# Ledger of designs, part 109: designed miniproteins, single chains

Each design is a single chain, and the fold is of that chain. pLDDT is the mean over its residues in the fold that is shown.

## One batch from the design tools (miniprotein)

Design m3783
Fold by ESMFold2-Fast:
Structure m3783 (fold): chain A 68 residues (1-68)
Amino acid sequence: MLDAEKRLGRRQALLEVVLPIAKRLRDRALAQGDPAVGELAVSMVASGAQSELKLSKEEREELIDEVL
């Protein structure tokens, strides 16, 4: 329980930084007329966040869905 609360706190703080970066990458790709590149870039950022934050597969997919 205590370790889960600490993990949620770290995840929340880092996702508050990661989400704006992923959204900027999405918007940049859309501005360049290639949404597929934006989707790929967001997926790569989500995979990096999953590795660093030890997110589950479902949490990674939730991050991608939140941005795209």
Scores: mean pLDDT 72

Design m3784
Fold by ESMFold2-Fast:
Structure m3784 (fold): chain A 97 residues (1-97)
Amino acid sequence: MKEVEKLFEEAKELAAKAIEAAKQGDVETAMRYLEQAKKAAEEAVKLSKDPEKKKEIAEIIGEATAAVHGMAREQYSKDDEAKIEEERAKALAEMKA
């Protein structure tokens, strides 16, 4: 079906845009494109009976998910360390008061 091919192409294009946004450090835009890619992929998988195409799109979405979540994890890890240190300093100050 031409509609299924369009959805697979859309999912692939959105996944590529998600990876590109993640590389640019725009995690918010990357997450939005990833969600759109997943939605297009779910529609394509629902309409398609081709297991090869289903596997292909699953691999593409998996790769995009890994790239986006990897970037988000790296960014938030640094923020988490700073917050833990601030909370520790506050707790020590409260115990001395």
Scores: mean pLDDT 73

Design m3785
Fold by ESMFold2-Fast:
Order: sequence, then C-alpha cells, then structure tokens
Structure m3785 (fold): chain A 75 residues (1-75)
Amino acid sequence: AAELREAALASLGKSAEEAVALLSAVPGARVSVTDGPDGSTLIIATRQDGDRVTTAALLAEDGVVKSVHVSERPA
C-alpha cells in the first residue's frame, strides 16, 4: 500500500527519467508525463489499493524533481 508514496518521495531530487522509472516499477501504478512551459515536467502516478486511490504529483524543473505531493481519496 505504501509503495507508490515511498517511490514518489524517494524521487525528490532525482532526474525526471529516474522518477518515472521508480514510479513505473510500482505494481499497478499508472504514470502520466506532461511537459509544461519553460522546461518543466509534471509527472502524475496513480494506484488503486482496495477502497483507496493514491495519487502522486511530481514537478520536475531542469530535469530534476523539485516537489512531490501525495494524496489519497476513496475509490
């Protein structure tokens, strides 16, 4: 259950490519990558675990993950 959250938090300060690899290695995780203006990259990963959905949103600037936000909601 904690694997997506742990992978997302472990991605802080890593490259965007390494963060995507870490998140994609989590079983059942779905990863989306969106390029923003000014070289920013938004990485969103979601996983459903029972009655909960975990969403991790990572912002990478200059190819490095600068912020991580993890939230949970009912499925």
Scores: mean pLDDT 81

Design m3786
Fold by ESMFold2-Fast:
Structure m3786 (fold): chain A 97 residues (1-97)
Amino acid sequence: MKKEAEELLEKAKKAFEQGKYDEAIKLSLEAVKLAGKSKIGAEALGILGKAYFHQGKFDLYKEYVKKAYEISGESVPLVSRLYAQIYTAEQIRKIAE
C-alpha cells in the first residue's frame, strides 16, 4: 500500500504540472486514502490543496494544507511553504481590512 500511495502521489504531481487539476485532485485523494497520516499523505494533501488553489477554491486549499501541516509540521517542504503562504495571505487580509 505505501508503494501504491507513492506511485499515486507521483502521478498526482505530474497531472498538476500538466495543468490537469481535476486529475491531480483525484490522484491526491487516492494517495491520502492509502497513505493516511504519513509524510506521503501530508505531501498528497499539499498537492490536493495546491490544485484547489488553481481552481479558485481557496477555502479547500486552506483546509487541506492545514490538515497536511498537522501531520508533517515542517518536515515536508511543500507543506511548510504552502502553510506559510496561508499565514501571509491572512495577515495581508487583516491589514487590508
Scores: mean pLDDT 81

Design m3787
Fold by ESMFold2-Fast:
Structure m3787 (fold): chain A 64 residues (1-64)
Amino acid sequence: SAATEAGRRAFDEGIRAYSEGRVEEARRYFQEAVDLSPADDPAGAAVRARAQALLDELENVGPP
């Protein structure tokens, strides 16, 4: 679906930002991936779960 595709694009951009050390941009993109990905589509649910896991990891990184 278009929503699942949008979620995947946001997730991909989050991974790119994270690999470049842009943690705040990565956090924003992973949040978008969660928000855009439908929970009732298996593909969307997978993107949502992965993005949420990465957000949780970023939240466990101590303060700057």
Scores: mean pLDDT 79

Design m3788
Fold by ESMFold2-Fast:
Structure m3788 (fold): chain A 78 residues (1-78)
Amino acid sequence: AMEALRAALAALEEVGRAVTAGDRDRAIALGERHAAVAPGAAAVAEALRAHEAGDEEAAREALGKALALIRELLEALA
């Protein structure tokens, strides 16, 4: 259980590093690759794709979902 949560956090950190580096394609690919382990990372990828498509409504919705999933993960690790 804790190992799975730590793996999810590691996946999110990897996506976060790609975002910080400005590598959106890598961030999207990593988020999609780790979707089963880190749903929050998948939601970040969804938000980035929606933003690139100019769908600001879908981007905000996906970002809200990502923040909720990340909050749940951090609470589980506390």
Scores: mean pLDDT 82

Design m3789
Fold by ESMFold2-Fast:
Structure m3789 (fold): chain A 70 residues (1-70)
Amino acid sequence: MESVEEGKRLLAELEKEVPPDEALLAAHRAASGAELNAWVEARPHLTPAEFLSLVRARAEALEEARAAAA
């Protein structure tokens, strides 16, 4: 399958390397592209669009959760 297995794997790797909550929000808010491109380059088996889609989905969920809590 496409995104499900890759999504779980990427999230597990991100959690191992860096806490995804704040890291994903910071990267998404900065809109710098450089940090996201570096993460994409670390995962050449996945297209940039696919990886960024997963990052965006998680970042949006985290932002909504934070906004609702705040």
Scores: mean pLDDT 61

Design m3790
Fold by ESMFold2-Fast:
Structure m3790 (fold): chain A 86 residues (1-86)
Amino acid sequence: HMSPKQIIDKFFAQVKKALDANAPEEEIEKLVNQLAGAIVTILRLEGKVDEADKAAQIILDAYNYYRQTGDKKAFLDKVKEAIDIA
């Protein structure tokens, strides 16, 4: 059985790997949405609804910025910030 931290770490690793491999935009978007969904679900199960909404918004805003700039490091740093809320 995977802990919440292990689930988040696994999805984050998948996002990083897809970015490093220059995977298709549709694949990256799907993986980013899966990561955001996992973080939101975990935080909501902990009763942290406002934190869940904040973490999701940070990830989505960071992904939109990445799509405009191609800055993988800035995107990954912001995702790490959202994970640290969880």
Scores: mean pLDDT 83

Design m3791
Fold by ESMFold2-Fast:
Structure m3791 (fold): chain A 91 residues (1-91)
Amino acid sequence: GGEEGVRAGEEGARLGREEDGTEALARAAERGAEAAARAKTNRDKLAAGLAAGVAGIAAGVGRAAGVNVPAEDAERAGEAAAELARAALER
């Protein structure tokens, strides 16, 4: 459902605390992309796609810079992705 994009962002924040931030964000991006592919409505697809995009950009920047994204920054990126997904679902 529409909450899958929100959950992908929240999962990214959680994984950022447990794992390397770059890998956690990459996993959140993959899960958000899978949620978008499985979503039944365009709004749900947009919400999941936004969450995946934010997490994917953060992971990509970390990898390109040759550094791991700090857990705190990974949490913030996941939280921002969840908020964008919620905003998309409300509109």
Scores: mean pLDDT 65

Design m3792
Fold by ESMFold2-Fast:
Structure m3792 (fold): chain A 68 residues (1-68)
Amino acid sequence: TPLQEALVAVAREVGARYGVPEALVEAMVAAIRAGDLGAFFALVATLPEAAQTEFLTRVGAVLDAAAA
């Protein structure tokens, strides 16, 4: 879905910015595409605080744009 692909883009961009291992980024992408947001947020919670903050901010922006 367009929302899932927007979240995938966020995962790839933030993952690259904070040097997250590619395997972990692909696990996040798989969780998003499966609709398993619980698994996605559990993976985000393993990241450093700065990366978690960026993910939550960007996810919020994607959800706000989808609601508008």
Scores: mean pLDDT 81

Design m3793
Fold by ESMFold2-Fast:
Structure m3793 (fold): chain A 79 residues (1-79)
Amino acid sequence: MVDEIYEALSDPKVRKAATVFDEELAKPGVSEDEAIKKAAEKTGVSVGTARYAREVVDRLSSLPPEEQVRLGERLEQQE
């Protein structure tokens, strides 16, 4: 599970879409569908890829907090 999320987010396209989705969703009045569209638009990926990135982030959020932190550290090291 954790390794599957790590592998998905290690794809630069998926990771960028996930990051933009999270940033857009944090804005007041932005719906999940709007955040997905904005993520796709800003990162140059399809809406399908942006939806997949959202699903990966949702799975990440279901992990224990310690696993989320360690996964984030691994992803930062790839940058």
Scores: mean pLDDT 74

Design m3794
Fold by ESMFold2-Fast:
Structure m3794 (fold): chain A 87 residues (1-87)
Amino acid sequence: SLKDEVVELAEELKELLSQLPLSEEERKRIDEIIEQLKNAETKEELLKAVKELNKVVERAMRKETDLAIIEQIVELGKRIQELVDKI
């Protein structure tokens, strides 16, 4: 399903974000958002979780100086948004 693909991409994004200097609270937030994506029963719930994920990603990228990892994070975020837009 499109939701399962969004969850898979969010897990890949989490793996990339694990390489960034994130706080314990930020890492916990990412885990909570992924659970929200997994448990989303409506398009509205899915969109809300993706919006929260995008906010965490934007904040994480402000701390990163490696352009290659920033580009990978941005590309995964775009792929997630494209899948959500198809719902």
Scores: mean pLDDT 80

Design m3795
Fold by ESMFold2-Fast:
Structure m3795 (fold): chain A 71 residues (1-71)
Amino acid sequence: SMARFQAELDEIIERMKELAKLEAAGDKSAGIKMVGVAMRGLALAVEAEDDEGVKRITEALKEANEFIEKS
């Protein structure tokens, strides 16, 4: 369902934020895990033909990378 799909994207975005915080704190393995989570989110949105979902995941990835760079 649309509601379950949006909940899964929200969970993916929250996990990306969590992993970005761990990377900023010095856990370099968290950065690679964040990229993996982002790729899964993109695959789900593309398979669902959800252009808005693709945009949300790419914006979240950009924000996470900016957070790491500023830390």
Scores: mean pLDDT 83

Design m3796
Fold by ESMFold2-Fast:
Structure m3796 (fold): chain A 111 residues (1-111)
Amino acid sequence: MEEAVLAINRLAPQLDDAQVLDIAEEIARVLRETLVAAGVAEAEADRAGEEVVATARALLAAGASPLEVIGAALGVGYRTARRLAGDAVAAQAARKMTEAAARLAREYVAA
């Protein structure tokens, strides 16, 4: 996870708004899958994903940097996972979401 965090910090400034939003949507997808696998109701997991994407959209509209938007999306995802499924599931979600965000950032910057 440390390597993924470093990659996000380095690559995020090179991303456009559409790429940042796509990363937020992937964070939301990974969050939903992790919550459902942990036994959270699908409707609650869907709302958690919607909160992540809504946060990203609001921050992009406010002119926040790509790094601030991705960081906020990851933070909302972590706090929501912790509230719905506890610390262990939140830690798992944080790792998976951060790794997914780093992967997409690398793909966009490499293209």
Scores: mean pLDDT 90

Design m3797
Fold by ESMFold2-Fast:
Structure m3797 (fold): chain A 85 residues (1-85)
Amino acid sequence: SASEEEAIRLVEQAAEHAEKGTPEGIAKAFDLMNEALALLRDPAMRETAVRGFLEAARHIKKGDYQGAAEALRRTLEELRELAAA
């Protein structure tokens, strides 16, 4: 759906902002993750997004911004696979 395609684009943008490791980038990444969750209605996609976003948040808490971006990019790939099914 169009909302699923938009959610996937928001997760992609969240990864780009998270990898910068700036306070503004981290804040934007969390905003984008929350916007993506609001657009996802499919239970499998929602579970995948929540799990990936929690993993990214744990990396951010440790100051591992590259790890956070990698977690978001894995989540992005999983969401793309679910949307294509």
Scores: mean pLDDT 89

Design m3798
Fold by ESMFold2-Fast:
Structure m3798 (fold): chain A 83 residues (1-83)
Amino acid sequence: LNKRLAELLRRAAEEVEEVDPELSEELKKAAEIVEKTTSNEELAKIAEGAVNGLKQMEKMGKATPKVVEIKKELEKLAEEIKK
């Protein structure tokens, strides 16, 4: 779970860096936290935060198709972490 979540967060950060560099930096930092934590509650909160950030980009019309797909993968992973 940790490795997969960190990988998705880094892919999201790379995809959004030109449009929202601040969100990109937050996603990169989240990936580093994910690699160090053993708390499923923390993993779930980080995944949900990332989904919300990407969802806001989508609502503002700034999300590419790749961002939408990464968001869906993060949503599925967040549900797996929560059960």
Scores: mean pLDDT 80

Design m3799
Fold by ESMFold2-Fast:
Structure m3799 (fold): chain A 89 residues (1-89)
Amino acid sequence: KPSMNELAREAVELTPALRDEVLQVTVDAIQTIAAAESAGADELAERLYRLLEDFVEAARTASEAEVRALIQQLQAAVKEAEAELAAAL
Protein backbone atom coordinates (compact mmCIF):
# COMPACT_ATOMS: atom_id res chain seq x y z
CA LYS A 1 0.00 0.00 0.00
CA PRO A 2 1.39 3.47 -0.81
CA SER A 3 2.29 5.62 2.19
CA MET A 4 0.63 9.01 2.68
CA ASN A 5 3.99 10.64 1.84
CA GLU A 6 4.11 8.73 -1.48
CA LEU A 7 0.54 9.81 -2.32
CA ALA A 8 1.36 13.45 -1.47
CA ARG A 9 4.45 13.25 -3.70
CA GLU A 10 2.36 11.96 -6.64
CA ALA A 11 -0.33 14.61 -6.07
CA VAL A 12 1.94 17.67 -6.51
CA GLU A 13 2.94 18.50 -10.09
CA LEU A 14 3.25 22.17 -9.10
CA THR A 15 5.86 24.80 -8.20
CA PRO A 16 8.51 23.78 -5.61
CA ALA A 17 7.09 26.31 -3.11
CA LEU A 18 3.55 24.88 -3.37
CA ARG A 19 4.95 21.33 -3.18
CA ASP A 20 6.78 22.31 0.04
CA GLU A 21 3.49 23.67 1.46
CA VAL A 22 1.73 20.35 0.62
CA LEU A 23 4.53 18.39 2.30
CA GLN A 24 4.46 20.67 5.37
CA VAL A 25 0.68 20.41 5.89
CA THR A 26 0.93 16.62 5.39
CA VAL A 27 3.67 16.40 8.07
CA ASP A 28 1.63 18.64 10.42
CA ALA A 29 -1.44 16.41 9.92
CA ILE A 30 0.57 13.21 10.56
CA GLN A 31 2.08 14.71 13.74
CA THR A 32 -1.38 15.80 14.98
CA ILE A 33 -2.79 12.30 14.24
CA ALA A 34 0.10 10.79 16.27
CA ALA A 35 -0.59 13.24 19.14
CA ALA A 36 -4.32 12.36 19.07
CA GLU A 37 -3.52 8.62 19.16
CA SER A 38 -1.10 9.15 22.08
CA ALA A 39 -3.82 11.08 23.96
CA GLY A 40 -6.37 8.27 23.33
CA ALA A 41 -8.45 10.51 21.04
CA ASP A 42 -8.92 7.67 18.52
CA GLU A 43 -12.01 9.19 16.84
CA LEU A 44 -10.17 12.49 16.28
CA ALA A 45 -7.14 10.62 14.88
CA GLU A 46 -9.39 8.63 12.50
CA ARG A 47 -11.21 11.80 11.36
CA LEU A 48 -7.88 13.56 10.60
CA TYR A 49 -6.55 10.47 8.80
CA ARG A 50 -9.61 10.41 6.51
CA LEU A 51 -9.27 14.17 5.84
CA LEU A 52 -5.58 13.67 4.97
CA GLU A 53 -6.44 10.81 2.55
CA ASP A 54 -9.18 12.94 0.92
CA PHE A 55 -6.75 15.88 0.65
CA VAL A 56 -4.06 13.79 -1.09
CA GLU A 57 -6.58 12.26 -3.53
CA ALA A 58 -8.20 15.64 -4.36
CA ALA A 59 -4.79 17.30 -4.83
CA ARG A 60 -3.88 14.78 -7.60
CA THR A 61 -6.27 16.42 -10.11
CA ALA A 62 -6.52 19.94 -8.64
CA SER A 63 -5.31 23.20 -10.20
CA GLU A 64 -2.74 25.35 -8.36
CA ALA A 65 -5.52 27.57 -6.94
CA GLU A 66 -7.55 24.50 -5.85
CA VAL A 67 -4.46 22.98 -4.16
CA ARG A 68 -3.97 26.25 -2.22
CA ALA A 69 -7.61 26.05 -1.05
CA LEU A 70 -7.15 22.37 -0.08
CA ILE A 71 -4.00 23.26 1.92
CA GLN A 72 -5.95 25.96 3.79
CA GLN A 73 -8.80 23.52 4.55
CA LEU A 74 -6.42 20.85 5.91
CA GLN A 75 -4.47 23.47 7.92
CA ALA A 76 -7.78 24.63 9.48
CA ALA A 77 -8.73 21.02 10.36
CA VAL A 78 -5.29 20.43 11.96
CA LYS A 79 -5.62 23.63 14.05
CA GLU A 80 -9.13 22.62 15.18
CA ALA A 81 -7.80 19.17 16.15
CA GLU A 82 -4.93 20.76 18.12
CA ALA A 83 -7.50 22.93 19.97
CA GLU A 84 -9.65 19.84 20.75
CA LEU A 85 -6.57 18.02 22.12
CA ALA A 86 -5.60 21.04 24.25
CA ALA A 87 -9.17 21.24 25.64
CA ALA A 88 -9.14 17.47 26.44
CA LEU A 89 -5.94 17.80 28.54
Scores: mean pLDDT 77

Design m3800
Fold by ESMFold2-Fast:
Structure m3800 (fold): chain A 68 residues (1-68)
Amino acid sequence: MILSEEEVLAAIDTLLASMREAGASPEAVRIWAEWLKEELERAREEGKVSEETLETAIRYLDEAVAEW
């Protein structure tokens, strides 16, 4: 089953909210975001995420890290 863009972005928002509650540093969020980008690339290769969703999710993560 292919994950929708809404589902992927909602999951990212939930994880980001948890990291804010935990008091994560900008450095920790950057490291986590790079790890998640690699996982999303693998999910795309496995057909679980579309190329459009991957591109949107990566940009969303980059913006969230920049605003942290």
Scores: mean pLDDT 82

Design m3801
Fold by ESMFold2-Fast:
Structure m3801 (fold): chain A 58 residues (1-58)
Amino acid sequence: SMDLLRQLAELVASLSNEQLQDLYTSGNSVTRSMLLQLVQEGLLSPEHAAAIDAAYKS
């Protein structure tokens, strides 16, 4: 899953906070797990990490 994680990191870097939250909310369990893994690996900006955390907790 390293290649998928890298590609997801590149995709996420180009998204707005709102688009990222929508991706998390509309995504399947695999998508949500990969986004949470990006947070855990520190591959996201603080703003993007906070956006995913907010979506996860809401």
Scores: mean pLDDT 79

Design m3802
Fold by ESMFold2-Fast:
Structure m3802 (fold): chain A 65 residues (1-65)
Amino acid sequence: SLEEALKAALTLINEKDISEEELEKYLKILQAATEETKKLAIKLIESAPNFDEERKKKIIKAIEE
């Protein structure tokens, strides 16, 4: 759902200490979303000022695939 996908994106942005298992879980939610929801999630992640740029790029690439 849109709500689940946006919550996943926010969690990936805001959680400093995310486990590999949790990362995979949230990426799967985003990958299963509609194209419109993926675009919104990507925009949210790109706009995050406190996120590691390399990790941000990897997450966006994973969502787009």
Scores: mean pLDDT 75

Design m3803
Fold by ESMFold2-Fast:
Structure m3803 (fold): chain A 99 residues (1-99)
Amino acid sequence: MEGLEPTVESLKKFKEKLKKKLEELKKEGADEVEIELVEKYIEYVEKLIEQSKRKSEEITEEDRKLGQKLLDEIQALVEKAKEEFLKEIEKLAEEALKE
């Protein structure tokens, strides 16, 4: 019923979809901004999976600062990326989180 927070399983599915997208982008010789953006999203999702396995009290301020730095880097890349590409990434996230 209530599961507004993504599950570890849904995060793992999103990560696998991102990894597949990264391989496709590298094979196609895609824009370096798009490649770097997907790599940063993978890193961010991996951090979320790691934190979900720990109790809230075990999540340090250091962990939160590293997560925020990754999010800031992602936001900077988002400003440079094409809107169509961003919509593709959002769809991959929605597909993983809905299932």
Scores: mean pLDDT 75

Design m3804
Fold by ESMFold2-Fast:
Structure m3804 (fold): chain A 94 residues (1-94)
Amino acid sequence: SFEEAYQKGEEYFKQGLLAFSQGKYEEAIKYFELAIKYYEEAYKLAKSEEQKNELKRKIAEAYLGIALVYEKQGKYDEAEAYRKKAEEILSTLN
């Protein structure tokens, strides 16, 4: 269901933030990637523009989470690539 996919995305996003706060950068990236996967599944099930726009914002937030992890690791090119992914998604908001 939409609700189940959305909730799994939220759960993994929170786990990503927790891992990041603990300096577990590889785990943080994995959790943010899982959050994106479930948000994208929820997006496919979305029936309204409000739901789709909310998921676009959530996916962008997860990409920015990955960018922050790469920045903390001194991987600035990878960080910039993920920031651009977030900006591209946000540019499609209605």
Scores: mean pLDDT 90

Design m3805
Fold by ESMFold2-Fast:
Structure m3805 (fold): chain A 60 residues (1-60)
Amino acid sequence: SAAARAAREEALIARAQERQKAGELSTPDEVRAVTRRILSAKGWSPDQIEAEAAEVAAML
């Protein structure tokens, strides 16, 4: 659902901001890396992870 997707995106963005506060930049590369790490841990397929990582990075 759109609501579930929005909640997921918000959580990924919040994580990226935490890393930026710790001295790491929230660049597209960083957002992609964080997204891949989170979704891989959740059991998403590589193709789904790559698609979501690209979409989330594009929102930055």
Scores: mean pLDDT 69

Design m3806
Fold by ESMFold2-Fast:
Structure m3806 (fold): chain A 70 residues (1-70)
Amino acid sequence: MEEKVRKKLDEAIKQATGGKRTGVTFSSDDPKEVEIIKKVLEEYKKQGKISTYHSFTDNGVHTFTASFVG
């Protein structure tokens, strides 16, 4: 799971440098996947690779939307 989250973020960031993307979204109803997503997003935010992320929960599904540093 962690490798999939990192790969999706890295690919989206690469597309953002070409002007194709401003963010990326992740969703999971698995608490273990949610913790991994949050961990990777916090790491990328600390490294300046993303500017911020927002999260919401609906019917046990957690959704995270990450925004890139321009």
Scores: mean pLDDT 76

Design m3807
Fold by ESMFold2-Fast:
Structure m3807 (fold): chain A 94 residues (1-94)
Amino acid sequence: MDAEIEAAIAELGKEFPELTEEQLRAIGETERAIRNWDVARVEALRDRTAAALGALAEIAMKRGLLHPKFKTPQEVVDALVATLDRLPEAVALR
């Protein structure tokens, strides 16, 4: 149970209305873990981070933000990071 995450997911839903509740939760939890910079947990969060980025990439494809011209994994990562960086501080999890 985490009321903070529930509130943040509601705010993320306003920014990304096409995302499902489950996809918003995965993204919010991953961002929270990254913002806390708990190095000891980084490896344990690798798979969860990949799942959250996958959900965000799916939305980017639907919006036409992730074009077939992105030919390297680095270009995809850069596009996803830029999308997260556009989130207001109010919707960022801590």
Scores: mean pLDDT 57

Design m3808
Fold by ESMFold2-Fast:
Structure m3808 (fold): chain A 100 residues (1-100)
Amino acid sequence: SMDDIRNRRINNLYNIFSSLDDDFNNRLKDLRRKYPKGGDIVVKRMVDARKAALSDQHLQKLIHVYTLANQDKSEADKATDDLLNSDEAINRFDTSKTNS
């Protein structure tokens, strides 16, 4: 039941994000591989860097669902801070390279 609810929320978030583009999709997949407890700040940074086509309200709902699926928010926040401070994170999330 709890696993079903969690999977449903994550799948819904992913399906909405997948409508953006392949680059955004690949970034989300990479985040899930590296940070199973990935925090909302990284997702927000990715979307903000992309100038997301989603409305602010939809974006906030997706971020909320993402953090809700990860019960250990403090661990997720620490992981996202480490990610954002790396050269890899800067190149992936802040420079917004779409495809090259």
Scores: mean pLDDT 49

Design m3809
Fold by ESMFold2-Fast:
Structure m3809 (fold): chain A 74 residues (1-74)
Amino acid sequence: MKEVLREIGEELREIGIEESIRLAGRRLGLPEELIERLAEAVRERGDSDEAVREAARELGLDEETIERLLALLR
C-alpha cells in the first residue's frame, strides 16, 4: 500500500506540473502545439529547472522565453 500511495503521489505531481506548463505557456502566448510538447517533455524528463530548459531549447524557444517560463512555474 505504501508503494501504491507513492506512485499516485508522483502521478498527481506530474499532472500538476503539466497543467502549470499549459497555463504558463498560454500566458506567454506560445502556440498550443508547442505547449503540449513542453508538457510531454517535462512528464518524461522531470520538472527540474534544467529539464524544463533542455526541453524548451530542443523545441526552439529562445533563452529569454525560457527564463520567463521558469519564472511563471515558480
Scores: mean pLDDT 73

Design m3810
Fold by ESMFold2-Fast:
Structure m3810 (fold): chain A 72 residues (1-72)
Amino acid sequence: SLKDKVIEHIKKLTEKVVKELLQAGLPDLAKKVAELSEQIISAIKNEDWEKVKELVEELQRLGDEFQAKVDA
C-alpha cells in the first residue's frame, strides 16, 4: 500500500540521517531523530494525523536548531 511505502521510505531516510549524525559526533541528536521517526511511523500506522503533525513540527524544530548552530 502507499502507507507501507511511505513508512519504508521514512525508515530508510532515518537510518541514513542517524548514521550521518553519529559520524558527525552528534549522538544525542541522532537518538532524538530516531525516537521521533519511530513515533511518526507509529502515528502513521494508527492514522493519528494530529500526532503526525505534532511530531513533524518537533522534528522541524530540531532541524532549525541544528542549522542555526552550523551557521554560527
Scores: mean pLDDT 82

Design m3811
Fold by ESMFold2-Fast:
Structure m3811 (fold): chain A 72 residues (1-72)
Amino acid sequence: MEEVTIEGFASDDPAAKALVEKANAEYKGKKLTAAEASALGRELAAASGASKVTVTVVKANGERVEITAYRD
């Protein structure tokens, strides 16, 4: 399973702003699996009522990837 480092969370929806800021404070620089990072993004979207939340992760090879999680 591929391990990734959380670079940050972002959303264009103002409803998610406070939860995104809290998640960035808690998870930025933490190592998770890509599946766990995606699940966190979905949980933030669901909790805030936002349509989507983007999680930017860094792979072991240094590649940056954006995972878009949708509320549905």
Scores: mean pLDDT 80

Design m3812
Fold by ESMFold2-Fast:
Structure m3812 (fold): chain A 102 residues (1-102)
Amino acid sequence: DLLEVEKQLQQVYQQMKVEIKNAAASTDFFQRQLSVDAVIDLIRQTLNRFSSHRQIVQQFIDSLLAYMDQLFKDAVDRYGDHLQPDFDRNLAAIKAAVDALL
C-alpha cells in the first residue's frame, strides 16, 4: 500500500518537474506564470488525493521545493539576476499555496 503510494507520487513528481523546468526556462512572463499555476494545481490535487498519507506527501513536496529552488538559481546564473525578483515571487507563491493546503 505505502509502496504503491510512493510509485504514484513519483509519477506526479516527474510531471511537476517538467512544469518547473518550463517555468525556469520560459522567456515569456505569461507562459512562466501558466507553468507555476500548473505546479500549484498539481500540488493541490496531490494533497487532496493522498490526504491519508500526509507525511509521505510532505516529503515529496519538500523534495519538489528543493528541486525548484535549485533550478531557479541555475536559471538566474544563466540568464541574469534581473530574473531573481520574479523567481522569488514564484517560489513564495508556491510555498504559500502549499502552507495553505497543509
Scores: mean pLDDT 71

Design m3813
Fold by ESMFold2-Fast:
Structure m3813 (fold): chain A 133 residues (1-133)
Amino acid sequence: SKEVELLKVYFDIQLVKDEIRKTLDALVAAASPEHQAEIQKLKDEIEKTLDGLLEAVRNQDIEKARELMKKLIETVDKLVEIAATDPSVRPLAEKLRRGVAELVGLVKIYEAILNDQPIDYKKIYEEMKKILE
């Protein structure tokens, strides 16, 4: 059933979102005092974008989901650049990148199922790899 497949992928999207939120909390806690305020601001922006992305996916608004994924990647890149100046947060920044790459992959799989399109695993892998670089 297409509906059951979509629900399973949506459940995985929710789990990855929760892991990203935990990683963001850990990033703020580990950050040097001079970086905490800026990282907190970016965390709040990422969390708002994640909530909007899940709502767009739930509503099957693929155009909005694509827009929010692009915004998510751009905001995460800004956080990772700041975190890169603090060695204590580097492993958490790498974990955040992996979580975002996984989320993007799951949303692309959801989109393919929704549109009765074959899942292009090679293209999804290339998009995920680009987020990790």
Scores: mean pLDDT 87

Design m3814
Fold by ESMFold2-Fast:
Structure m3814 (fold): chain A 91 residues (1-91)
Amino acid sequence: SELEARLAAIAAELGEVVEGADYVKLLLEAGILLGLAHIMRAVGMPEERVRAFYEEALALLEQIDPRKLKSELHRREFVTVWEEARALLAE
């Protein structure tokens, strides 16, 4: 959809803005994927597509060492996004 394409473009732009902080970039990308999954679910997209976004978000989060996140805000965001993605994938 146009919304998905626009959100993907915003995600790419945010990734470029996060200079010298690869882990923060991965965290933001994971958060965007989770947000996209929630939007896709809300508009009635098939559950298998929604699940794929949760799995991609979790795969990005697994690349992050949370001990390298300097900001308390980013550490809290990591925990929030991680727990949400894990809960949504649990059956």
Scores: mean pLDDT 75

Design m3815
Fold by ESMFold2-Fast:
Structure m3815 (fold): chain A 63 residues (1-63)
Amino acid sequence: MMLSADEAERLAVEAYLLALEGRDEEAIRLLQKVKESGHDEIARAAGEALGKEGREEAARAGL
C-alpha cells in the first residue's frame, strides 16, 4: 500500500490515539501499514511516544 508522508503521519496519529483508548490491536494494524509503506521513521516516532505512555504492545509495532 502506497502512502504519502502526510497520510502516514495521519495514520500514525490515529494509531497513537487508538492505543491511548486501549484499542491496541487497531493501533498495531495502522502502525504496521505505516511501516510497510516505507515510513519506518514515522512509525518509530509513534512507537516511542506510545512507549512513554506505557502502551508497550502498540509501541512494539511502531519500533
Scores: mean pLDDT 80

Design m3816
Fold by ESMFold2-Fast:
Parts: C-alpha cells; sequence; structure tokens
Structure m3816 (fold): chain A 90 residues (1-90)
C-alpha cells in the first residue's frame, strides 16, 4: 500500500499544480453526483444509510484532497484520496 501511495505522490509532483487541482475537482464533482444519486435511492428504500454514509465520507475526503493540492501538499492529497477509496470499499 505505502509503495503505491509513494508512486502516486511522485506522479502528482511531476504534474503542474493547476492540472492536479483540476483533475481532483473533476473527481469531487463525480462523487458529489454519486452521493446525490445514492441519497435519492435511499429515499426510495433502494440503498442503505451505510452506502450513503460511505459515499458522503468519500466526498468529504476528496474535498480535503482538493484543498491539500491547492496548498501544494501533494502528500496529504494522496493520503486523502486513498482514504476516500477505502471509504467507498467499506
Amino acid sequence: MEAIKEEALEELRRLPQAEVVEQLRRVLAALERALAEKERLAAEGKASEEEVANVREAVRLTRRAVEAAEAGDFEAAVEYLFRAQQALEA
């Protein structure tokens, strides 16, 4: 796991900061749309509160990744992204 995080971090450090931020904002927007869909399905009894909570946590963590990338903290951005992925797989 740590070796994969380090490789991801090295890749991000090679990209312009503005490009990293833009890519993460696109990921965040996609997760926010997924959250809205899960909340709609939960209201219809077709998804669990746990599924909604997991997507909501992923949105929260990805938002922090965007903020970290905007600050130039790519190590924190990678950590938040991996935690967001873990939340989606819970």
Scores: mean pLDDT 82

Design m3817
Fold by ESMFold2-Fast:
Structure m3817 (fold): chain A 70 residues (1-70)
Amino acid sequence: MKELEKKIEELLEKTREQLRRAGASQKEIDEAVNQLRLLAEGLRAAGMSDEQVLEQLEIAAQMLVAEVRR
């Protein structure tokens, strides 16, 4: 449980930096990070494994970064 929360926080911090480097505004970065936090909570509530939660968050984060780079 604590290990998953730590890995989620690490992924969110990495995503925040990637969005910042891609030219996203601070508001867009905060909104994207909040969206990923809500997704993580929803996936955990749905009974997904720690591995599945991290995989889905990583995919969602990559999509969010790609949208800003266009």
Scores: mean pLDDT 82

